# Ledger of designs, part 95: designed miniproteins, single chains

Each design is a single chain, and the fold is of that chain. pLDDT is the mean over its residues in the fold that is shown.

## One batch from the design tools (miniprotein)

Design m3301
Fold by ESMFold2-Fast:
Structure m3301 (fold): chain A 80 residues (1-80)
Amino acid sequence: GPEEVRRRLEKLAEEMNKLAEELQKAIDNNDPSAGKIYDRLKELAREMLELRKVDPEAFDELYAKLSPFAQRILDLVEAE
């Protein structure tokens, strides 16, 4: 139901924010793990975009809760 979609989007947004912070640190430190973190972020972003088709209003609310860097990653994945 709508509550399950919203809860999944909340979890995805939290995970994207956490991984976006990890990605920024990996980039700043020239850490070779950056590519793997980015791949995981892309998977989370694709799931959020699929859930947008089910509940676009909930998606918009959770998108606004993403950090600027997490939003940029999701926007790049949408453009692919």
Scores: mean pLDDT 89

Design m3302
Fold by ESMFold2-Fast:
Structure m3302 (fold): chain A 92 residues (1-92)
Amino acid sequence: KEEAVERAKEYLEELREAVKEIPEALKHVEEIEELIEQGGKVMTEEQLKQIAEALEAAKEGVKLAVEKGDYELAVQIVETTKKLVKKLVEEG
């Protein structure tokens, strides 16, 4: 579980870097990190893998949104990802 949590944190750090200039999106990324840290110890490796995959997808979507100047879409992607992570943590 510790290794799986570290992998999720690595993807989360890449997502944080992608949104570093968008304060509202960065706030959501910080809340995702807290959810993973608090819930990660009780989640399965499969649930942590699903979170890591969601974070990777969010990172790619955010990069494309930022490149287009669509900062509102970048915020929406991260907020939606936070809701998914929260659901996975609460169901674990």
Scores: mean pLDDT 79

Design m3303
Fold by ESMFold2-Fast:
Structure m3303 (fold): chain A 75 residues (1-75)
Amino acid sequence: EAEEIAEKVEKHAEGLLEKISKEPPEKKEELLKKLIETLEEELKLLKEDTSLPEELKKKLIEVIEKALKRAKEEL
């Protein structure tokens, strides 16, 4: 379950990055900046969360950090 949730989040993030990569340069930059802002906010909330199972929390942090790194590299 935890692994399945993390996999779905990762696939969704990868799909968004692929769609953004096909946009014109100006729109791509705008969308990447918005995605980075959203991911940084989600990562902060996730790190502060005490209600999630530790295994799920760890996997979600890894997925979001990976997506954030990729988005910053694309920028």
Scores: mean pLDDT 80

Design m3304
Fold by ESMFold2-Fast:
Structure m3304 (fold): chain A 89 residues (1-89)
Amino acid sequence: KEELLKELRELLEKLIEKRAEKHGRYEELEKARKKMEELIEQAASLEDESLEALVEAAKYTLEGKVPDEETQKKLEEQEERAVKILEEL
């Protein structure tokens, strides 16, 4: 579980950096990082399967792609909290 949380944090940091770079909104970077810490704290309360599905879906978001059908279905079948965290990304 600790490894999955670390992977999620790294993905969220990269996502925040890419979005700030693309949109030029560096002033919002601090707010985005605070939101990231909140999402990591929420993710720490997830079951391992829910956290794994969230991490996989987050990888697609980082690449600017829509998760494949299997990844989306797995995430939707997991805890509602995991879906809410992904929506906050």
Scores: mean pLDDT 71

Design m3305
Fold by ESMFold2-Fast:
Structure m3305 (fold): chain A 63 residues (1-63)
Amino acid sequence: MDLAQRNTELAQRAVAAADAGLTPEQVRERALAEGWSQEDADELGRMTAMVLAGRAAGAAARA
């Protein structure tokens, strides 16, 4: 699989997970259950954490 496709899939899944209210830990567990590598599952969890942190900061800035 090429790097661009992999990065796009990770980004889309991270945003979808944040929209669904999943924690980074739950996202990592689901990716591992789907047969993802530990490296990709960890990266997906990190991306989800960054999306959630960005949204929290944006909400605080608007308050």
Scores: mean pLDDT 77

Design m3306
Fold by ESMFold2-Fast:
Structure m3306 (fold): chain A 69 residues (1-69)
Amino acid sequence: MEELEKEAEELAEEARALIAQDPSNEDAWEALALASQALAYVRKGELEKARELIERAREALARAKEKLA
């Protein structure tokens, strides 16, 4: 539980940093939205759904990083 919460928070923070660099980076906004949804599901105790959303957030974050390279 605590591990998933921390992972979702770290993904959200990284997405916010990318948005601060380029507010037009749609993949960074998607990563933030998915990470925020994952946090909500962790807090509801829906850990399977949270894990799925964390994985999708990682994929969106990877695409966002590629746009800044």
Scores: mean pLDDT 82

Design m3307
Fold by ESMFold2-Fast:
Structure m3307 (fold): chain A 93 residues (1-93)
Amino acid sequence: MEKKREEIRNYLRNLPDLRKIKDPEKLKQIVTDFTNFIKENFDAMSDDQLLVLTRVLLGLLKFHPEVSEIVQETLDFFYENSKNEEVRRLAKE
């Protein structure tokens, strides 16, 4: 588990600044890959990591309507599957 959590941390640290991506197709692909990684590794993520990710997703939803469907699906996933009340509260929006 520790090695998996470190892989998750390194992945998140190496994510491009999604707010700087101006190509909507490229942003959609990166966000799709990002949300798939989150769903695949959800059980190994800490509550703190999920809180940070929820806030990133909310920011994407607010400023990037082109990825709103993918982001909303991931927020709904967090709401349904997270045991952390703050994650669920933020994901419910």
Scores: mean pLDDT 75

Design m3308
Fold by ESMFold2-Fast:
Structure m3308 (fold): chain A 75 residues (1-75)
Amino acid sequence: AEGLKRVIEELPEVKKIIDELIRNGEYETVKQIRESLKGQIKMTEQVEGEDSKEVREELIKKLKELIGHIEKKLA
């Protein structure tokens, strides 16, 4: 649970890094990050436990929002 909360807390900094990479034309790196984020969603969906359900759902939501942000910026 704590590890997932930390990932959520780090997402704004990850978004900032992604925006910088896009500004610098590092689209290949951004695409790799997007695929990594999709992998994180799959891994989070495989985690069991009622006590972590709420934080898992929040993380998945935030990861999907970040992926959508990337896809919009690359369009």
Scores: mean pLDDT 82

Design m3309
Fold by ESMFold2-Fast:
Structure m3309 (fold): chain A 74 residues (1-74)
Amino acid sequence: SPEEEALRELLRVFIERYKDATVEQIRAAVEGILAGLTPGSLGERRFQELLDRIKGAKTNEEALAVIEEELARL
């Protein structure tokens, strides 16, 4: 679907942009994207799930792995 393809592109760009970022920067970026998403959209639901999962991440690699898992799930 167009919404799933837009979300895949967003996640691909996110991974490339934040590959060397700290876990704190990754979390802040996910929060920022979530704040700009349409209420009730697939994107909002998926990014809220990502934010909740990333809160448990202790390293950049753990945080990015969560995002890569979400990309693979789409």
Scores: mean pLDDT 83

Design m3310
Fold by ESMFold2-Fast:
Structure m3310 (fold): chain A 62 residues (1-62)
Amino acid sequence: SMAQETSEAIGKATRELAQELKKQNPSAEIEIGGVLEGDEGVGFVVAGDEKKEIIGKNGVAS
């Protein structure tokens, strides 16, 4: 389903972002999360004082 594809896209992008932020600040604690509503959603990564968001829609995340 499109909701499943969007969820997977957000999860992948969020994990990749978390790994990148951890490489830039290895001592930072990383938190990840997200919210899904049908075919859309938002994933986020918190690394120290930084919060980055990933927008997911129609099976794509950016």
Scores: mean pLDDT 77

Design m3311
Fold by ESMFold2-Fast:
Structure m3311 (fold): chain A 105 residues (1-105)
Amino acid sequence: SMQDRIRRAIRESRRLVEESQVRVSEALKNNDFDKLIEIVEETTKELVKIFREVGHDATAKRLEERGKETIEKLKKSKTVEEARKVVDEWFGFVQELIRIVELEA
């Protein structure tokens, strides 16, 4: 059913977020801002694909827009502490969207 596909998409998106959090932590430890931007861009593209494939186009658009905003904020970040705050806010937004989709499934 569509609901079963949505539940699988939620599980897949949560795994992707968890894996991305590990990659982000490594990039921050290495002071690698370019890698941090790359991880946000790649993770956003995969999340957008996941949600579009189950017909959640509005959720996918919100993820794409926030991903772009997060990348622009990261480009303006001067310290690891600023970059960490930006990425933590992005993960919080992504996790909240996934939670909302799960509650509607």
Scores: mean pLDDT 90

Design m3312
Fold by ESMFold2-Fast:
Structure m3312 (fold): chain A 95 residues (1-95)
Amino acid sequence: MKTVNIIYSKFSDGRVRVFVQVFDEKGRALSSELVYEGVGDEDGAIKTVERLTEEYLKEGYKVTLIFVEDGVIKSVKEVKTGEEAKKFIREELEK
């Protein structure tokens, strides 16, 4: 099954980055790219995560979200909709 990791990376200095890592059906890494970068624009980053989640799910990928703070993985979740993706990121931001 083709899989994608969407990584929401926030920093204590206000920077937010979204990365996408794409894997083939055998788990081989195909690409890793920065798809969003901002300072203090969490809503823009969340909208990017939601949109990309919907796009990859439509193409038949398994989508896993990874929430990262200052380089440390805090939470990981497989999502089935863009709404689940948005909710997951918002809930992690409120912790």
Scores: mean pLDDT 86

Design m3313
Fold by ESMFold2-Fast:
Structure m3313 (fold): chain A 70 residues (1-70)
Amino acid sequence: AAADAKAQEIAAETHRRIENVRKESDELAKQGTPEEAQKARKLADDEIERIGREGVRKMSEAGLALAQAA
């Protein structure tokens, strides 16, 4: 129960951060030149990957802590 709640919290935070990056990139793409749009998308892709990796790490750490507590 507590493990599920923590996993859901980490997943929700990770997804929210990814959606924010995607939304910001889309807004910049609408306002800039095609070159600026391409750069914004590349930066967004890099940030999304970083956020995803951080989320996986946090879930792994939470799982390990729960396994050690059991």
Scores: mean pLDDT 77

Design m3314
Fold by ESMFold2-Fast:
Structure m3314 (fold): chain A 107 residues (1-107)
Amino acid sequence: AAEKQEKALKELEEIAKEVEERYKKDPRYGYVYAMMEIFSGIAAERLRNNEPLPSVEEVFEAAKAELEKNRPAYEKAGFNLVVTEELEKETREIISRLVENLKIILS
């Protein structure tokens, strides 16, 4: 229903705002912020090509690989990219929420 799609869009906006606000308070959250940005690019490319959205694990691993490839550029831009197991878990949870809401919008 259109109401569910509107709610899903608002949830995507709130997730982005949550990550941005937390990054402003904790520079270590720069890893999660960068991963979310990379995820958005991957998802947009898949949708533009009429490809299905990837699984949470597939997109997490793809985003992680892209971040490592571009790590020097992000660090030069001032991002703190020290990764911990806790930050990886939180990133997976955020990506899961993003994928779930994108699927609702596209249904």
Scores: mean pLDDT 81

Design m3315
Fold by ESMFold2-Fast:
Structure m3315 (fold): chain A 69 residues (1-69)
Amino acid sequence: MKKEEGLKLLKEGLDYSVKALQISIEYGRKATKKLQEAIKHVREGDLDAAKKAVEEAKKIVEEALEKLA
């Protein structure tokens, strides 16, 4: 009994970890694109556009964290 329950818990943990990694990769790519846009805007001296891109990146991260909760 205890061994079977332990294996089930480990499988649930592994399944969650795989889903968390997939979500992290997907949303990480989206957030990275927005941060690259922000860096470009900073280099161009457009701080308003850079701030907007950072806010969009933060929103993407918040959506990922909500899916992981």
Scores: mean pLDDT 79

Design m3316
Fold by ESMFold2-Fast:
Structure m3316 (fold): chain A 63 residues (1-63)
Amino acid sequence: LPDDLVQYAKDKVKQKFPNQKDLQSIIDQVINDAVSFSKGFKMEPSKGLVDLAVDMVGYDLLA
């Protein structure tokens, strides 16, 4: 991911999961998922793919 999208992912994770103590592991998963979605969908990385990754990680945290 470009550095600006990495920073966007960090900011989004802090906003969506403010009560989580291990934010770094969540940030790392969001970055990995956004990269995987970019490759799988054959799309350039974007804020939309980061938002999708944040939502998907949110579902994983409910399990």
Scores: mean pLDDT 79

Design m3317
Fold by ESMFold2-Fast:
Structure m3317 (fold): chain A 107 residues (1-107)
Amino acid sequence: SEIEQLRQEGLTHLLNKDYAGASRSYEEAARLYAQQGDTVGALFYGARSLIEELAAQGKVKLAREYVPRLVGLEIRYIGDQLDNDQAGVDETAAEIARLREELRREL
């Protein structure tokens, strides 16, 4: 899929330390998730984009401190979906939205 291609492009940019390129790829993935009605997918990739924008601004250490927080939210989201826990899914989406606002304040 186009989203899978953008995810792979983002990873390729990260391996080359092209954080700006990674941010752009993830922002595009977030846009496609939103177009498909996948609001949570859009929130996750929007957060990934902002993390890599921080890294592009030279704040690499701070950006990497956000990664385990985001990954923890992704693991919880997958668990809540498997358990059909809609309240848990909604809470995770709200936490990702708060994380994105925190990231925007760091930029």
Scores: mean pLDDT 86

Design m3318
Fold by ESMFold2-Fast:
Structure m3318 (fold): chain A 85 residues (1-85)
Amino acid sequence: MKIVIEIKEDGSAKVYIDGELLLETSDLDELLAFVADLLARHKLVKATIEVNGEKYETTDPEQVLLAIERLYENKVAATITIYTE
């Protein structure tokens, strides 16, 4: 499964699963709960965080959740792509 999370500077976020929009929210707690539930049900293979033209990779689901929280709280536009089994 491929999950794409788009975080915007205005404090909104969108979550796509396999190209379909499944969540659009301006609530960090809703975003974190949704992604945490996905990562609890589906084993993380790899995540790529794209911010300010740079790419970071992780295989740690806790690092993914922390990145979402930090980017959202600081109102930094970013794209996080997650691959699960």
Scores: mean pLDDT 88

Design m3319
Fold by ESMFold2-Fast:
Structure m3319 (fold): chain A 80 residues (1-80)
Amino acid sequence: MPSLEELLERTRALAAEVEAARDGDPAEFRAKLQALIAQIKELAKKIKEDPRLSEEQKELALKQIEETLAALQAALAAPP
């Protein structure tokens, strides 16, 4: 079963991969960035619905996800 730590680590790993692709093919970068944004939105839903997580753990995770989404959306909006 995915833990909060596993979900956050996976999200950070995907974010690092997207940043590494920034200087490569712009189309590939944008496609990966859109996929990552969609993945993070799904992670937020799972975190909200997970009864095994405390409210404090959910709040912390959702705050980190919101910050990450803001950064990724800014990157997607940036000119190539």
Scores: mean pLDDT 74

Design m3320
Fold by ESMFold2-Fast:
Structure m3320 (fold): chain A 69 residues (1-69)
Amino acid sequence: LPKEIDIYGQVMRLVKEGLAAGESDEQIIEKVAELVREQAEAMGLGEISIKQLVEGIVEMVRDYLQERK
């Protein structure tokens, strides 16, 4: 099963790739939400835990992208 640290690494890689490709903040956030949901499901988390993890990481990524502008 993926470790928590691996999820953050994958998220940050996705953010950097999206920025390099000229993707919008919303496109990057949608991809992040999808990745985190897939990883959380693979870890066997319940629906509420998946929702909380996705929301928390999406908020962190949105703040990061906003700070760059």
Scores: mean pLDDT 77

Design m3321
Fold by ESMFold2-Fast:
Structure m3321 (fold): chain A 80 residues (1-80)
Amino acid sequence: LREEVARLTALLSDPDVAVRLEAVRKLAELALRDESVRDEAIAALEAALKDPDEAVRKAAFEGLVDLGVKELEEAVQRVT
C-alpha cells in the first residue's frame, strides 16, 4: 500500500493530464479505503492542488474534502 501511494504520487509528475487525473482519483480512493496511508495520500493530494490543469486541481480538492469528512466521522465515533 505505501509503495502503491508512492507510485501514484510519482504519476502526478506525468506529462499526460489524463494520467495525473487518474493518479489523483486513485490516491483519494486508496486513502478513503485505508487509514494507514491517509497521511501520505493527503500530502500527495495537497501537491496536486498546485497542478497546472484545473480538472486535476478540482479532483484533488474533492478528494481532500471527502477525506476530511471521513476523518471527522471516525474521530466522533472514537470519542463519543
Scores: mean pLDDT 77

Design m3322
Fold by ESMFold2-Fast:
Structure m3322 (fold): chain A 89 residues (1-89)
Amino acid sequence: SAYKELVEMIENGASKEEIRKFLAEIGKRPDYVYSDEEINRAIAMALASLLPEEEQRELEKELESAPEKEQVEELIRRGRERLEEEKKK
């Protein structure tokens, strides 16, 4: 899935430019320049997929009902912490 590929890119230290290119490719929008906010939202959605099923569903629902910058940044933070935890196992 696209989220799994995006998570793998993040794990491998992909740059914002590499993530932007990936999103343009999967979205079939080669001429569209994704904003930092759109990139952060995509990262948050991908990283949420690493959380327990119950927590993932709650966070996805929050993003759909009230997508605010703080909620997206919090999701990115939690997902990155989860990635670091998985690396240590």
Scores: mean pLDDT 69

Design m3323
Fold by ESMFold2-Fast:
Structure m3323 (fold): chain A 87 residues (1-87)
Amino acid sequence: MKAVEEFKKAIKELVENEKDKKEALEYVDQAVTAAEQGNAQAAIDHLNKALDIALKGAKTQEDKLKLAKLGTEAKFELVSFIRERLE
C-alpha cells in the first residue's frame, strides 16, 4: 500500500520521540490489519490515532501539514482497499 508506506516513512523521519514514533507505527499496522479484515471503522480509528500521535510529535507547522496530508491519503487508500474487496 503506497500511501500507507509513505505515511510510515514520514512518521519515522518527522516524529523525534522514539516512544511516540513506535506507538504511531503500531497504530498504522493495526489499521492495515483492520482493513485486511474488512473493518473500515477500526481501520479509520487506528489511522486517526496514529495521525494524532504523529501530529503531536512533529516540531514544525510544515511537518504537521505533511503528516496530515500523508495520513489522509493513507486513510483513503485503506477505505478504497476495503471497497474494492466488496465489489
Scores: mean pLDDT 86

Design m3324
Fold by ESMFold2-Fast:
Structure m3324 (fold): chain A 114 residues (1-114)
Amino acid sequence: SMETQFKVLVLVFASRSEAWVLIDSIKKGKVSKDQLYEQVRAIVDTVDAAIELAQTLQLSPAIQQQVQQLQLLRQQLQDLVANQASTSELVQALQQLIAQLDSLSRLLIQQIRS
């Protein structure tokens, strides 16, 4: 439904915003290592909610591919937290997540308009 498509888009924008704010906080030295891991887990939870809802939709192959890439990135972030990865590795993964969410949001907007 269109309502479900908008809910997915809201979750995509929410996770993108959370990732951007976290990177900014890291750059400003305003986040501890424990807070960093907690915030990454929260971002992964938002991304998981977006993926779950997106999978209930009739998605184009292009959007399905973007959702699959998002599944790989959420797993990478979860693994980085589990392995107590460096701040630089987490920032790189979060930057990749933002780029992927931006691509997905563009395609979702195109599908809603079709």
Scores: mean pLDDT 89

Design m3325
Fold by ESMFold2-Fast:
Structure m3325 (fold): chain A 55 residues (1-55)
Amino acid sequence: ADAVLAGLRAVVERSPAETALIVLDDGIAYLRKTNSPPEHIAEAERLREEVLAAL
């Protein structure tokens, strides 16, 4: 989970918003599928909201 979150943060920082949204959606789906802690899913969803607000 920590490695996935670190990867998602890096994508948000370094990628265009549209690309970041696709990767975040895939990452959130992966975290849900692997029964990751709710805190990690919430953090990924928060990153997605930040990207949406920047569009």
Scores: mean pLDDT 79

Design m3326
Fold by ESMFold2-Fast:
Structure m3326 (fold): chain A 88 residues (1-88)
Amino acid sequence: SGEETTKEAERLAEEMLKRNPELRKRVEELGKEYDERLKNGEHRGRVNTELLTGLIREFLRAAEEDPSISLGDAVRAAVAAFRRVVRE
């Protein structure tokens, strides 16, 4: 179901962040930048797009270093991380 797919992506994102301290640091930096840019009144759609693009880039980099993670799974994990940040 859609719920299972979402939960699996969220779980993978959490596992990737636990395995890769550099990925965790980069994701935290992107989240802080997102919050500050919205606080400064920047266009939400643009800031959302730049956050999503940044998250995809960083999760794909982590997948290049870990052959157990497919590129498709890394993108789904990045989208799950994005949804978590923009929901809060």
Scores: mean pLDDT 84

Design m3327
Fold by ESMFold2-Fast:
Parts: sequence; structure tokens; C-alpha cells
Structure m3327 (fold): chain A 72 residues (1-72)
Amino acid sequence: GPPAVERRVTQEVRAEYTDANGKRIRFEYRLEEERFSDGTVRQRGRARLTIEDDGKVEVRELEAEWQELPAP
């Protein structure tokens, strides 16, 4: 059958600030790491950057997945 998840770790970071030009910037980052019974490690990350300037909102998102196979 498929390998079982032995451990799951989630990390979340949120930061909000106003830059020198009055722009409101929000950064959100989420990382999920799963370790499986066969030694496989999977990481999934999502980052979101929100920039608000004079009522205009711009959102930039990045998603990435990385998998480490078990050692031989």
C-alpha cells in the first residue's frame, strides 16, 4: 500500500508593514513538511505577497513542491 505519514510539520509566517512611500505590504508564508514511513520527505510551500497602494491591491503568489526520495 502507499507509505503512511509518520510526521507532519506546518510553519506559518505573517508580516505586515507600511513602506516609506505609504504602501501597505502583507507577506504570508506557509510551509508543510510530511515525512513518510518509507523515508520520503515532501515539502509544500506557499508564499503570498499583497501590496496595497492608494486603494489598488496587487497579489503575487508562489507555490512549490519538493520531494526527497529515501536513501538507498
Scores: mean pLDDT 79

Design m3328
Fold by ESMFold2-Fast:
Structure m3328 (fold): chain A 80 residues (1-80)
Amino acid sequence: HMSLKEYIQKKVKELRDYAEKLAKTPEQRKKINEIFLKALEKIDEVYKKYLDDPSITLEQFKKEIDNIFKEAKKEIEKVA
């Protein structure tokens, strides 16, 4: 069992730890932080939609969250 918030927090920590290992310069850290903040904004939007629309399943929500993190990871890799 894992709550939605715990699931999101786990994914956030994974992405942050990955980003921290890749960032070597202050400029890279700045760009990575911008990518990370945009990902958090998208997650908040998806979470609000999930709360407002009972037709959205937990599985669909998790897939959307996973996609946001996957895209953020790719953008971080481009900066490194």
Scores: mean pLDDT 80

Design m3329
Fold by ESMFold2-Fast:
Structure m3329 (fold): chain A 78 residues (1-78)
Amino acid sequence: SLAAAYNNLGSVYLKLGRYNEAIDAYSEALKLDPNFEDAWNGVSKLLLRLGRLDLAAQIPPPPVDVAKVLAVLEQLKS
C-alpha cells in the first residue's frame, strides 16, 4: 500500500541519518492510515534514536491522533 511505501521510506531515511525526511515519510504513512502500527512503531523508534523520550511519551498508542503525532514530530524539526 502507499502507507506501507511511506513507512519503508521512513525506515530507510532513519538508517541513513536523514531525520527530517524520515519524519516526513512516517507522517505521510500515518495520514494515509492512522492505525498503521508499523508507522507508529517507526515514529517511536525515531524518537528513541534521537533521545527524545519526552516527545515519545506524548504520542498515544493506536488509534493515533494524527494531528497530535504531527505536532510532536514538528517539534523535532525546530
Scores: mean pLDDT 77

Design m3330
Fold by ESMFold2-Fast:
Structure m3330 (fold): chain A 69 residues (1-69)
Amino acid sequence: GSVEEAAKKIKEVLESHGIKVSDEQALSAARGLIADGGSAEEAAKAVEEALKRGYSGSQAGAYAANRLG
C-alpha cells in the first residue's frame, strides 16, 4: 500500500485510542514503518499493539518501527 494509506490507518488507530495526531505526524510515522519493509496493514497493526502496551503516540511509532525492523 501507499504511505498515504498507512498514514490514514495509523491516524485512525491513534484517534480510536483518544490520541490526536496531525496528518504530517501520521505521514512521518508511515514513511518510517514502510521504509522498514512493512505494509500499511502491518504498520497499523504495530501501532495498535504499541498503544495496547500503553505507549503514547510518538512512543507508539517508535515501538511499531522496532517491531517491523
Scores: mean pLDDT 72

Design m3331
Fold by ESMFold2-Fast:
Structure m3331 (fold): chain A 110 residues (1-110)
Amino acid sequence: SYLEEMAELVKEAIGELKKAKSAEEMFEVAEKLIEKLKSIVEKFKRESSDEEEIQYLEHTLETIEIAVKELKEAVEKGELSTKEARDKMIEFLQKVYDTLKEYLEERKKK
């Protein structure tokens, strides 16, 4: 499932963010996640006719891109420390992961 693949990539990114020692390393992890998620969404759009699932994946990707951009801008403006931005990014991605897992379990029951 593309949803399972997306959830696994988010989980791996959370693990890598916990190991990140600098703002540069943290945002490299986030940018790599976004690129991998874009690849999944584009494949799913080509291979699937499930408009609801496509819309959900596109919305999830867009939400992640916006959150990463806002955190990066806050760090660049000195509004957040690297640690505060990393902790917020981990918390945000954990919520995304949990929501993806819940949606996947609901889809399995239908």
Scores: mean pLDDT 84

Design m3332
Fold by ESMFold2-Fast:
Structure m3332 (fold): chain A 90 residues (1-90)
Amino acid sequence: MRKELEELIEETAKKLLEAGAPEELVEDFREEVLDLVEKVLNGEISLDVGLQLIKGRAEAVASRIEDEETKKKVLELGEELVKKIRELFE
């Protein structure tokens, strides 16, 4: 599971860069999401709390993007990531 989560997060980061999100915002997002999934795996926070925080991080990235098309893709990628993480835990 941990390796699959890490690979999923790395794939999402790559897709965010391909969508035109700034590299610095994508790196911050990747680091924060990796920390959040680690906290879920260690039982420090619940899956539902972790997923809500991950969604909030994607929304924060989108809020810093001026291009509406890139912003939309970032939000869609964030929602897809949350869904896929949930599926890996269930």
Scores: mean pLDDT 86

Design m3333
Fold by ESMFold2-Fast:
Structure m3333 (fold): chain A 73 residues (1-73)
Amino acid sequence: MDEVREKFLQKLQKAANEAIEAVDEGNLEKAREVIKNTEEELVKESPNEEMAAWVRKASRALLEQVENLWKRK
């Protein structure tokens, strides 16, 4: 479980960095797509509902951060 969570966290961090870059480039839709695609991939790869729920929660937090960054830009 912990190794799977670490791998998922690394993928989510990569998606977050790509989404922030997209916002800096002025492309909010690309930022949203990166996070959504990563969420869908990780939910499908989740070994149980607890991990899937964590991925959904983390992805929603990232979307909120991206939208907040866009509003303040």
Scores: mean pLDDT 82

Design m3334
Fold by ESMFold2-Fast:
Structure m3334 (fold): chain A 54 residues (1-54)
Amino acid sequence: MEIDTTPALARIAIGVVRISPIPKAQQQEFIDRLRAAEDSLDALLAVIRQYQKA
């Protein structure tokens, strides 16, 4: 069985986005995507990778 760490990763990623020096609209977009993906590790990792390119 997998460990339920995906929600914790989502919270950490949201925190990183909030302190990032990117436009607030872009921050909100990534936050919304992370919240939507918090129950799927693959989706969450995809959003994190996308954010790293921003």
Scores: mean pLDDT 69

Design m3335
Fold by ESMFold2-Fast:
Structure m3335 (fold): chain A 93 residues (1-93)
Amino acid sequence: MPLPDTPAVREARARAEELAARLREVLETLDPEAARERITELMREAGEYLRRLLKERRFDAAEAFAQALEPVVAALPAEYHKEAQLIVEVARE
């Protein structure tokens, strides 16, 4: 279903695209051990942003953020899937 094209939705989508680009760069450039700390920090930032949107009842922005980030998060190694669970759940609802 298409989400409304509001400033909040556009901002959330842009934020997700920036985080997705950073996650891809880390996965492509760093070895798995060096990447772990960086991926964990980026996933924490993503989770905090998503929780803030949900707390503020910006549900359309939260859905847009989660949907834009979900493909990259789903491609992460299994060790990160637990941290990614909230993003995946919001993207699919």
Scores: mean pLDDT 78

